# Designed miniproteins, single chains, continued (5), part 38

Each design is a single chain, and the fold is of that chain. pLDDT is the mean over its residues in the fold that is shown.

## One batch from the design tools (miniprotein)

Design m17297
Fold by ESMFold2-Fast:
Structure m17297 (fold): chain A 83 residues (1-83)
Amino acid sequence: SLEKQRLVAEAVAHTILAIGYELEGDFEEAAESYKRAADHYLQAGDYENAALFYRKASEAYEKAGKTELAKQMRDKADEVLKK
């Protein structure tokens, strides 16, 4: 559907933004952008990419020293894969 295509396009845009933040060392912003990409993939029904980007958000939160947020993102990735 056009809605799913829009959600995937938005997920890709957030992924590009997250990579930009990682290159700048802005790991918390990178994590938030990866999380938004994952949320859009989840809404589109793309559980594999949703889990992948929740894991990337977790890694970025760990680099930012946000241990509790990193755990939340990893748990979210695991939940999505158990669908």
Scores: mean pLDDT 90

Design m17298
Fold by ESMFold2-Fast:
Structure m17298 (fold): chain A 84 residues (1-84)
Amino acid sequence: SLFLSPEELRARVDALIDSLPAAAKEGRYTVALMAANIEITAADLLGHKEVAAEGYERVADHLESLGDKETAEFYRKKAEELRK
């Protein structure tokens, strides 16, 4: 099976989120955000809920930095649900 350590998944999620500002500037934001969401979902499905929750919070922080408070709130709720 495709097994990834929590540290490997965290590194992948972090790298994708860190790329979002550049992707927004280059007009490829939707694809980059999809890639981040796929890796965060993979972390959740593999049982690494803390990594997934942190990933969603970092996406929310990025969206707030762009002025997209509504979408940021959506991602904060996803992180909160994972910690229940």
Scores: mean pLDDT 81

Design m17299
Fold by ESMFold2-Fast:
Structure m17299 (fold): chain A 87 residues (1-87)
Amino acid sequence: SIEEQLKREAEALLEEIRRLMSGEDAERVEAALRTLLDLLLEQGKAPDAAAAQAFAAKYGPQYQEAVAVLEEFRDVLERAEEAVLAR
């Protein structure tokens, strides 16, 4: 199912993040990704920029905080995603 695929992708991404980062920064990124994943799965929506912004406007600070953390660590997230795609 789509839910099982998203969970597997999230687990693979988190595994690569744990290889690239450690300590408090890794915990912050992991928490932000899990928050974003939970919100997206709960709403049953595919993540795209326009839908994500509309969702953030509706559901407020928790989503905005998660996105801000992910933006702060954008370069690490891109490297983690590349590592997952290379599998």
Scores: mean pLDDT 74

Design m17300
Fold by ESMFold2-Fast:
Structure m17300 (fold): chain A 71 residues (1-71)
Amino acid sequence: VSREEFFEALRKAGVPEEYWPELEELFDDLIAKKIDLSDQKALSTFVSLARRLEKYSSVPVVYISDVLSEL
């Protein structure tokens, strides 16, 4: 998944632009960790662990799940 495809997923999911900076950080973390963005289980596991460490905690869970479903 490219950065362009990720931001298109944000638009399709109807995510408010106020959360885009935190979700861009999530995307960069996924790429840095070499997480397969087509692997929904790997994505969900990574996000759950990261949120336990208080990362992306300002973003409502619904927007994270909706974006990951559009990827």
Scores: mean pLDDT 73

Design m17301
Fold by ESMFold2-Fast:
Structure m17301 (fold): chain A 83 residues (1-83)
Amino acid sequence: MEGMKILKEVAGPHSAVIEFEYKGKRYTVAVMRVLDETLTLVFDENGKAIGGGDGENPQFNVEDEEVRKVLEEAARRALELLR
């Protein structure tokens, strides 16, 4: 995670949000509990959804493997904050 700068990390009993910067771009990862399930949502700096799904197995719509890896690590970190 060299080059990833955490801008905000917030966790509650039913949600966790991480905002970070990577290569000059900002991303938001949100993980939430909905009933007995977890949901992950990932947004770029323009508020466009670039990933999401099952909180433990989110999918990402990005071509850059380095960006995908950083998003996966941020999503995992957000999910761990809920446990």
Scores: mean pLDDT 79

Design m17302
Fold by ESMFold2-Fast:
Structure m17302 (fold): chain A 94 residues (1-94)
Amino acid sequence: MWEEIRELLRELIEHGDAELQALARRSLERLPELEEQVASLPPEMQQLILEALLEQLRLAVRLAREGLTPEVLEELEREAREKEEELKKRLAEI
């Protein structure tokens, strides 16, 4: 899994714009620290974190390679708004 994360970050460096390339390089530099932190967690939690990271990176690589289509941008905005609304609802009910 960590090797796959490194490979996806390298793909972002190859296919991303200057800003994404800078962020991906920084992430690669800090990846050993993150790996060490995650290694201190229970295996079940490690698996969940790694799967979430892989999913996000795969999406980012796809966007970098294919470009931002209006449909993909709209889906990303919708997901962000939905998460924000769920957080607000949980906060209001507490």
Scores: mean pLDDT 73

Design m17303
Fold by ESMFold2-Fast:
Order: sequence, then structure tokens, then C-alpha cells
Structure m17303 (fold): chain A 87 residues (1-87)
Amino acid sequence: MEREKLAKEAKEVVEEAGRLAIENAEKLAELFPEYSAEEIRELVERSVEAAIEMIDKMVEAGASVEELKKVKEILEEDLKKLKELLS
């Protein structure tokens, strides 16, 4: 149960980060002018899918509670940085 809960929470962080990035793709394109807003939306969508798949595969592979906590912490820190960029 704890592993499943952590995986769910980690995936929710990924989905929140993806949603914010897509909603703010034009602002992100201003910060990263090498990318268009369309390219950012496409990259973010692919990254969200890949991150969710990775978390699910980690659970299937028997990742520990400590490993899943670390993944969640990394994702939460990345989300915090994204929110700061969008402020």
C-alpha cells in the first residue's frame, strides 16, 4: 500500500507539472527561445507520458518505499522550480 500510494502521489506531481507547463507554454517559449510554444507542449506531453511509464515500471520492478520517496521528492522539487519560473 505505501509503495502504491507514493507512486500515485509521484504521478500526480508529474501530471500537475505537465498541466502547468502546457498552460504556460507561450511564457516558457519566451524563457527558452530555441523552442516554440507548440514544441514545448509536444515535448511536455511526451515527458509526462514517459515519467508516468517509468514510475509504473519502477513499482513493477519492486522499487522500495525509499526509492519511490526519493523519486517523489525530486519531482516535487522540479515542480517547485517550474512554479518559480512561471511566477
Scores: mean pLDDT 86

Design m17304
Fold by ESMFold2-Fast:
Structure m17304 (fold): chain A 89 residues (1-89)
Amino acid sequence: SSLLEEAKRLLEDAKKAAEAAEEYKDKSVATTQTAYHEARRNLELLKEKAEELKKKDPSLEEEAQRIVEEGERYLERAKEALEEAKKKA
């Protein structure tokens, strides 16, 4: 399914954004904030694609839910990195 592939790509982009936030939390608040915003945007798009996927292919509902939950964990990691960056500034 192209929707599943799109959802997995958005999840990977959210993961990369979280990793960037964690990498830059000790170096730049501005860069960490940008990474946090990218993680948020990718999760928003991911939730939209996951809902489309659930409606078009009910057999993938559990996988779509797991992908969203993983994306939410990446956003939480990016948020924690941003909070740490702000404390050090």
Scores: mean pLDDT 87

Design m17305
Fold by ESMFold2-Fast:
Structure m17305 (fold): chain A 72 residues (1-72)
Amino acid sequence: SLKELLYNRVYEILTKSLNVPEEIARKVAEQVANGEKIEVPEEYRSKVRLALGLLLRDENLPEEIKERIRKV
């Protein structure tokens, strides 16, 4: 599903590329996948912003997913 794909991509970039703790990454991935407001500790805000920016520049991601990211 679109939600599942978005969740997995956000989770993977946060954990594997940006070394965000799994618990924080899961919470953010759920918030993004559901189109909810992102609420994270201040120390992770820049990494979350970077992850979403990288996904928006990924030419291989469907436009529908990018629209969901832009709304967060």
Scores: mean pLDDT 82

Design m17306
Fold by ESMFold2-Fast:
Structure m17306 (fold): chain A 63 residues (1-63)
Amino acid sequence: SVEELRAEALALADKILAGEATEEDARRLQKLGTLLQILGVLTPEEVALLARAGRAAREQFGF
């Protein structure tokens, strides 16, 4: 469901920001984040969280 995908994306964002994520986790978040933004199901706070996590992932993994 969309709610399950949203929960997965938020959990992945938290892992990335904690420095506990794998490169696979970061790639999964990139795909999920794009999909969830297209669907328009994220709050502004969730969009900001995913943007922060995306920047952190690029710093951690060199994307």
Scores: mean pLDDT 85

Design m17307
Fold by ESMFold2-Fast:
Structure m17307 (fold): chain A 79 residues (1-79)
Amino acid sequence: MKVSKEELDRAVLAIALVTAAKFSPDEKVRKLFEEAADYLLNEGDLEKAIELVKQAIEESTDPDFKRLAELVKKKLEEL
């Protein structure tokens, strides 16, 4: 199997997005993170994934989730 560094980095971040979504009690925030993971893995649209994570941060009222989401956003911006 050919696993490029970019494919591995995207897969790890998509897993992080889906995992973070499971810890959010807000359905809208969960959907935004799941959509970001889909754009990252299936569409390869990094810019759209980042925008969806930004929206999730703005919509969330949970400070622990916001901190986690900011960390994920920073990692996406480093791709």
Scores: mean pLDDT 76

Design m17308
Fold by ESMFold2-Fast:
Structure m17308 (fold): chain A 57 residues (1-57)
Amino acid sequence: GELTFEPVKESSYAPLAAVVGTPEAVNKVAEQVGQSAFKDGDKGRVLVHKETAEKLK
């Protein structure tokens, strides 16, 4: 898919992944997980649980 999944160091309770891709795709993921997407240049990023990231494959 057009999404890249990056491991995130910060979680003592649950592993997180950063979902990176087009702002549209990332906003859809953010809505699904109840998190805010943020932009870096023309790309979007959102932090999700690893389990949620797996469902997006």
Scores: mean pLDDT 69

Design m17309
Fold by ESMFold2-Fast:
Structure m17309 (fold): chain A 79 residues (1-79)
Amino acid sequence: SELERLEKELGELYKEVYPKMTDAQKAQLAAEAAATARAVEAELNADTSLSQEEKDRRAGIEVGRRLIALLEELKAQIS
């Protein structure tokens, strides 16, 4: 599934990038990951037409995509 593919990609990127990060970058990743999860939840909760199951599915996909993008940016910084 798309969610399983994103989880695998995110996990592989974490294994590559996380050990090379500074403590400051790790703190930034944690803060931005939490902020991303809250933003996605707020965006999906604004749509009253979606079921809770559909919101959870879309949240997983959207958070996954945004975290992959964030890790790619952090990877570029550690060059």
Scores: mean pLDDT 83

Design m17310
Fold by ESMFold2-Fast:
Structure m17310 (fold): chain A 77 residues (1-77)
Amino acid sequence: APGWTVVASARVPAGGSATVALSSSVPSLHGVVARDVADPSRILGASSAGPGTSATLTATNYSGDADGLAEGLARPA
């Protein structure tokens, strides 16, 4: 694993979006990845922020047909 830790999660409906708030005690890279609940290998959307102690990231489910789970990720910078 590249040192990423799951620190938050949210449901993302088909064609919808969810916002995840991320906080870290040390400056970290932050990201969010939305995956299909029925097939977690299917990536529905992703975004990232540069190094900081907090980030608010929106995961958009670009599929019109699948419910997603967005995982907020942090890795020390």
Scores: mean pLDDT 77

Design m17311
Fold by ESMFold2-Fast:
Structure m17311 (fold): chain A 60 residues (1-60)
Amino acid sequence: SSDDEKKKKTIIKDLRDIAQSVLEVTGDEELVQQILDEVKEMEKTGDVESGLKKVQELLN
């Protein structure tokens, strides 16, 4: 795969790891599900920038 595809996979993996950490620290299953829904949308569309912005807003 191209370097750009590897970067996208890394971002997606990092966001899934963040979702797991949020679950372990906060126990907020609804927040975790919202993060995972954004990750799923990023995987479908390839639009990682919009997904990252939404996840950052959810975490702040």
Scores: mean pLDDT 80

Design m17312
Fold by ESMFold2-Fast:
Structure m17312 (fold): chain A 70 residues (1-70)
Amino acid sequence: SVEEKAEQLYALFAGPDGRMTLQQAANGLAIATGLSVEKALEIAKEVDVNGDGYLTKEELVRALEKAESL
C-alpha cells in the first residue's frame, strides 16, 4: 500500500532527529517512483501545507499518490 511505502521511506530517509526534511523526502520519492529529484522536490513542497520544511508521514502519503499519478 502507499501507506506502507511511506513508512518504509520514513524509516530509510528520515534524519538523525527522526524528522524528514523536504530534501530527504525528495530523495526517497525519486528512488521509490523513478522521478527526478527536482520533480520529487516540487511534489514535496506542494504537500508541505504548513511550510515548515518537513514532511509528516501523512504528507508523504499524499506526495507518493501525486508522484504515482504522473
Scores: mean pLDDT 80

Design m17313
Fold by ESMFold2-Fast:
Structure m17313 (fold): chain A 96 residues (1-96)
Amino acid sequence: VEELSFPELLERIFLFLAKHGPVTPEQLAEELGMPLERVQAILDGLVDDGLLTKTPGKEPLYELSDNARKLLGIDKPISELTEEELRKRFEEALNK
């Protein structure tokens, strides 16, 4: 498998969170095949950007924020979006 670009990583993260969220950094690291330290840094960065929320507890849980859902224009479950539709919405959100 080729190394994913940052936009491809974000797409994969958003899809995983939509289907399984809230998730731990460990779960996402396993899904992406990436070191836990790198995944945790990415998730914390997305929380700082307001795209994810972090729930404190026995282990931290990360979930898509309402802002991320609004930016992606998601009125329906992400699982009902095609890869192309999600990518297009993500590109439109970045260009707004």
Scores: mean pLDDT 69

Design m17314
Fold by ESMFold2-Fast:
Order: sequence, then structure tokens, then C-alpha cells
Structure m17314 (fold): chain A 97 residues (1-97)
Amino acid sequence: ASKEVLELTQKLAEILSKAPDLEVKQEGNTITVTSKGSPAGELALGRIGVFLSKFPGVEVKREGDTLTITLLDTKETIEKGEEMLEEVEKILEELVL
């Protein structure tokens, strides 16, 4: 992956790691997010998964309590990456009590 996609992936992982009910792991341009089984964590995974699955240049796979997010090395991913980060942060802020 390009340096730009790796930096976006790192920033996204940092934002997701702020959620107390989520466990976040980053490997290159891929983020693995696991819910700790709380209602808030499950709701966060659902909302984030739906949002990111509609985002150009992002691939999302859900397997039980785990969401795998891959940022593709595309111009659209880079150009819209900042907008993506802002929306994910907003989703998490709405779910933090």
C-alpha cells in the first residue's frame, strides 16, 4: 500500500481505538475491529461497518463480532480519506455515553 493509505489506515485505527468496547488491531492497510460483547460495541460495529461498506475504496467483511476493514490503494480512498475519518469519529461520538 502507498504511504498515504498506510497513514489513513493508522489514523482510522487510532479513532476506532478510542471506543472503550472495541479491540482494534492494524496490519498494513487492514484493520481488525472486535466487539467486546457490549450492546454499545455491537452497535458501533454495525454502524461503522454499514458506513464504511458504502465508502469508495474501502472493503468491509464482518465475521461474528469481528469487522475487517481494508483500505484500497486508490485515488478515491486518498481523496475521500479525511471525510471518512471525520464521519467515523462522529459515529463513535454519538455512541459514547
Scores: mean pLDDT 80

Design m17315
Fold by ESMFold2-Fast:
Structure m17315 (fold): chain A 59 residues (1-59)
Amino acid sequence: AEQEALDRAGALGTQHMNDYLAARKARAEGKDPASVVGPAFVAALERNEQAQAELDAAK
């Protein structure tokens, strides 16, 4: 039961990394990353980028 939860979390983490790399590749090639990884994932990336910028500005 506990091992199944850890295995699932690991698989989701791997998929997240692959989606992140695909979004970066799309941006580098001048393509819309939302068409590759979906608009929800792109919105989450933009939110994280904004949070990081605010954190850096607060230092």
Scores: mean pLDDT 71

Design m17316
Fold by ESMFold2-Fast:
Structure m17316 (fold): chain A 86 residues (1-86)
Amino acid sequence: GRVLEVKELTAEAAAGETLTFKVTVTNTSSRPATAVALLQRRAPDGSWEPVAGEVRDLAPGTHTITLTFTAPESGEYRLVVTLYEA
């Protein structure tokens, strides 16, 4: 489907630290849209590796997606939220 919105947040975490990401996305369509939230950690080789993710169907309008994650390792983390029109 068509991409409606992309949001990206980055954070540094220590091992055992709990990160809370809050991302506001707007479904401007008249139909439910699919939000894909992907949390990645920067690997020692410099690549981004998936560590967590979720998919949600969102009604038309503005929504806040909250993702809470306890980092098993110190490092750089990023959350990418992509909203797709159905």
Scores: mean pLDDT 85

Design m17317
Fold by ESMFold2-Fast:
Structure m17317 (fold): chain A 78 residues (1-78)
Amino acid sequence: MEEDKKEIEKEVEEFVKSAVDDGFITEEEGERMLKEAKEAIRKAPDDREAMRDAASEAVGRHLLEVWRRRVREHGLPP
């Protein structure tokens, strides 16, 4: 259970690092996303599915927010 939490946290860390390296998000945006995702995982029940769902929701919400902001400014990167 705690092992599952650490595994999911690592998955989020790897994803965020990749997104920053690819230029999809800034380093600062990545740090905020990672912090919020870890908090969501921590608050989730001790269940892999619930933890993954919480992490996915937190990450997806941040990505969607960044994408919507860029679309609104008509400066959409590829």
Scores: mean pLDDT 74

Design m17318
Fold by ESMFold2-Fast:
Structure m17318 (fold): chain A 70 residues (1-70)
Amino acid sequence: MNRFKGLSLAGGFLGGLTGIKVDPNDLKQNEEALRKASPEQLEAAKEGVRASGENSPEALAGVEVLEELA
């Protein structure tokens, strides 16, 4: 549950950074975008996730997903 919420949030932030329109509810699209991201884009997405949902389970899961992919 938390991992899927984190993946959706992380993919949404990455989509904003890359200019790619991703549906936050499309977990496959979000996962694909994260896999194609550069380390710099992943780091920026981590910062965005941390800023958007300080201490929320979704933000923590999103940071964890991004750290696993970096």
Scores: mean pLDDT 64

Design m17319
Fold by ESMFold2-Fast:
Structure m17319 (fold): chain A 82 residues (1-82)
Amino acid sequence: SRDLILQGVNYMFRGLSYLVDGNLEEARKSFEKSAELFKAAGDWLGTSVALKNLSEVYKKMGDEEKAKKYEEQAKEYEEKAK
């Protein structure tokens, strides 16, 4: 759905804004919502980008295990988009 993709993009920009401001918890929530919306839309590239950003948030939080998990998931969705 185009509406779901648009919402996913809006949450992604919100997440990036929070990430720049150092608000890691709000950035995490925004990227999680972005990934959820892109997945629901079948937008695998959008899902991959949102998960990659989520991985970066977890790295900044010091959660290396979750960062690696989401980085690996992002690569899986990137391959699915090809």
Scores: mean pLDDT 89

Design m17320
Fold by ESMFold2-Fast:
Structure m17320 (fold): chain A 86 residues (1-86)
Amino acid sequence: VKEIAERIIELARKVIELTTDPEVIQKAEEVIKEAREVKESKNDEEQTIEANELINEAEDVIRLSTDPEVIKLAQEIIDLAGKLIK
């Protein structure tokens, strides 16, 4: 769980480095925040809620971005977050 959340944080930081769009940067920062909250979750219910919020923010990155590299990173974030949902 912690390893998946750390990987999501790394991918979201790469999104921030690749884009100059402030809306995309804000959504990637929200992904980092939710991934940190996944690491702090005390049970599967909390983890599932935070993972779903993270997926929603990553989906917004895909909708807002036209950069195929950013879209690929956001898709990887969604795939990893899906593994946190039981």
Scores: mean pLDDT 80

Design m17321
Fold by ESMFold2-Fast:
Structure m17321 (fold): chain A 64 residues (1-64)
Amino acid sequence: IDEQEVREALKRMRRSVNILSGIDRDVADEAADLGVIKGKSKKEVEDELVSKGVPKSVARKAAS
């Protein structure tokens, strides 16, 4: 219950921070979903974004 609210808030926060940092909106949304909703590590998020065609530097920044 509280976990669902925290997960949604963290997803929105991570997405917003990445967008404000100049990361593309689609990449920011995917990174937030992978890291917050799916619980993947920073490296797993980076690797997944790269596998979807995101440049490595952008993927690393989005995963941070």
Scores: mean pLDDT 78

Design m17322
Fold by ESMFold2-Fast:
Structure m17322 (fold): chain A 89 residues (1-89)
Amino acid sequence: MSPEERAALDAAIELALTKPLAEVAKYVEAAGLDPRTAASFVTAAAIHKVAYDFSVDLAVRAGLSRAEAEALVAANPDLTAEQIRAAAA
């Protein structure tokens, strides 16, 4: 993909962590991407959001507050489930 498309994808993924997918879709549409690329970027952002939410919920269940869990996962997006549980214990 072009450098501009990569930047738009990375921004969409980051936006999805803090905003609803409807806002991510608006962002991608405003970026002037073709509909197929836009749909792929929203899908990728949705997948990252599901992984983020799962990791946050795992950390909360392990003993962190939601704010602490969100901060931990946002700072460490590549944490495994075991690492999240260990950090929350």
Scores: mean pLDDT 75

Design m17323
Fold by ESMFold2-Fast:
Structure m17323 (fold): chain A 78 residues (1-78)
Amino acid sequence: SAAIEKAIEEIQELLKSVPGVSEETAEKMREAIRAAKSVSQAVLKAGIVMLEAGVPVNQVNFASKKIRDLLLEAEKKA
């Protein structure tokens, strides 16, 4: 879906502003989101990637909420 790919691009831009998320971690998160079968699964898998990379829980919570909002908005446009 074009809407989902646009959301992934917006998520990439968001992740550049999240403290503790490296380019490698952001890449793994994008792969997890693309492979996910639902928004809930995408958010969960992206969150796990951040936690395994040592991103602080407060930043994981912040980024996970923003990822969820972007993906839900993309589903409304699909």
Scores: mean pLDDT 82

Design m17324
Fold by ESMFold2-Fast:
Structure m17324 (fold): chain A 66 residues (1-66)
Amino acid sequence: MLSEVNLRLQEIIDLYKAGKVEEAIEKLREFMRSLGASDEEIEEIVELFKEGRLTQATAKVYEVAT
């Protein structure tokens, strides 16, 4: 499970770094929903990604995934 989370999260981060922010956010929302995250949790993480707070965003993804 953590391995799958790492792979999905890396794909999203790579898209964000490539300047494909909207595509990265869309994939992030889909991924978080698959982990059972609430809409509130998803929007918090999306906001962190939009602000460029990748470390905080990734930490919250792992909190939801565990």
Scores: mean pLDDT 80

Design m17325
Fold by ESMFold2-Fast:
Structure m17325 (fold): chain A 66 residues (1-66)
Amino acid sequence: TISKVLEVPESTSDEEAIKLGIETLKELEPNAKILSVKVFPDSVEVVGYNAEKNVFTFVTVRKVKE
């Protein structure tokens, strides 16, 4: 299992946060399929799965105040 947390400015849109989360997951596991994208008030969570390796990848993009 792979897990990564990214921080972005609070002004970042949900669309941009989702896009960043997916791109980051693809960089970590290029062959993973996206299983779910969950949008929260202050974060986006992207879950991917690589069936060949039997590995889950979790990317959380948090919106933070600077």
Scores: mean pLDDT 83

Design m17326
Fold by ESMFold2-Fast:
Structure m17326 (fold): chain A 98 residues (1-98)
Amino acid sequence: MLAALLAAIRAGRNPTAASAALVQRVVPDLYAQAQALIQDIVNNSPGVFTSAQQQQIVATIQRIADALVARLGIPRDDARRIAALAVGYLVNQVLNQL
């Protein structure tokens, strides 16, 4: 799973669902926290994210990326890409449920 995900990312693909699945498996607490944060932001947003909400999303991506580096030993650039794709997946899932 991880090797195939890294190959897809390095080939310039956007494996959002696979990235979200990896984050949920490796750092379930951070995944749940990200899901709750995105749901709260989307529920309270008129469709435009405030600068504070954008900062919260960026901080969440960074925390997930740091945890992936620590737990999987992958390069930081790969971890940041996986974290960003996982958060993007969560945003799309929450928007589709509202």
Scores: mean pLDDT 81

Design m17327
Fold by ESMFold2-Fast:
Structure m17327 (fold): chain A 80 residues (1-80)
Amino acid sequence: MKDKIEQLKKEIKERRKNMEEGYRIATEAVEAGAIDSDEAFEIVRALKNKDKETLRKFAEYFESKGHKEIAERLKELADK
């Protein structure tokens, strides 16, 4: 049972890190003027629902607007 608890703790930490990174990406994109607050909420919702298609569409949009770093980071989250 100890190994199962340790694995669960690792999964919780990974999910937390992914969500924190998602919030940072959404915030940076709003501050850069690439998206509004409603679109930022859509990114956060896609992260919670593991909606990889929505995350990829936003990543492609950011890449098309020249926000390459934001796009790369969001794409990495989508692939998890």
Scores: mean pLDDT 79

Design m17328
Fold by ESMFold2-Fast:
Structure m17328 (fold): chain A 62 residues (1-62)
Amino acid sequence: KPSYDEISEVLKQAVDKFSQFSPEQQQEMRDLIFQLNEAWRNGDWDTLKKTLEKIKELVKKV
């Protein structure tokens, strides 16, 4: 299970870099954040981990 602190740090990086993303990447990031929130709400920790990793990968691209 990812910690709240890890999730918070990754989301901060996503926000800080959001303006550097292309419109397509911005839409992908919004979709990933929605999926992350749904996984957290449903207690789906496997989906949460996979979605968080995708957010980290997108952040690393810029």
Scores: mean pLDDT 81

Design m17329
Fold by ESMFold2-Fast:
Structure m17329 (fold): chain A 65 residues (1-65)
Amino acid sequence: GPLRERARREVRERLEKLAEVFKKKFPDAEVKIEEVDDETFVLTVKADGKTYELTLTVEDVLLAE
């Protein structure tokens, strides 16, 4: 429904903003956003031989709103 589509877009936009921040602060970092399923997105940051992952779900956005 419309609320779910809005929440899904919000999740992606939030992760894209975070990815931009990481890219600006760590220019050599490898940053990607993956859609695991219709409800789950993962931001992966690889810097200095280490991998960091942040998972954000549609449910996380719906609970916050």
Scores: mean pLDDT 77

Design m17330
Fold by ESMFold2-Fast:
Structure m17330 (fold): chain A 94 residues (1-94)
Amino acid sequence: SKEELEKKLKKLREKLRKLAEEAMANGDFERAHAWGLALRSVELLLEGRLEEAVRDYKKAKKFLDEEEKKIAEEAMKVAAKLAGISEEELKKYR
């Protein structure tokens, strides 16, 4: 349901924010910035701004490991579903 997707996205956004804070606390400014770009990508997807969201995520992706990418991409998938963006359209830009 829309309500369950909104709940899931809220938890994922908090997780991304916590990861950014942990990176900052550890002096890993590159990963902190990457998490910031991932969070902005989620917001842009919710606004239907797919091209801008993907641009930000491509910049973020360069600084994230495979598990970190999985977390960011799960948040982006949920945001895309809420915005009515197909998984096929989202995949074109990854």
Scores: mean pLDDT 84

Design m17331
Fold by ESMFold2-Fast:
Structure m17331 (fold): chain A 73 residues (1-73)
Amino acid sequence: NAASHIVAAYLLAVANLIETGDEEKARKTIELVNEASRALEAGDVETARRYIEEASKIDPGVAEALRAALDAA
């Protein structure tokens, strides 16, 4: 279920915020999850891949959850 993996991506971003206190990093990560989720809902796989790649530079765990969502879509 792609939706479950998107939820996991958000939870990972929140967990990282709790551990690090980095609000700017968390905001950027959540924004990328929002954009990737929207692209997946639209069936735009190429756009989703670009946002996942950007997320991987900030938080590899969130990027892995987003890749799982893409594979499940």
Scores: mean pLDDT 82

Design m17332
Fold by ESMFold2-Fast:
Structure m17332 (fold): chain A 84 residues (1-84)
Amino acid sequence: LEEFREQLRKAPAEVHEEILLEGLRALGLPPVLTPENLARWVEAVRGAIERAYAAGEATERQVEGALVQLEVVEEFARERLAAA
């Protein structure tokens, strides 16, 4: 998992930004990175992952991978907000 996390962190910034902005659009939110929008997106994605697992649509391994991906994008977004 740590090796997978490091591999994801090496992805271009553009990829992380597109994932976040598309996620915000999917939630009906303006595609603008703010602390409030980031918190709402993270909560919505975590909820979706938990529901998929509870419904038997995702395995424990898939849930772990999805949560690591979420954490990497969240870290990227927080770094962007801290730099602004």
Scores: mean pLDDT 79

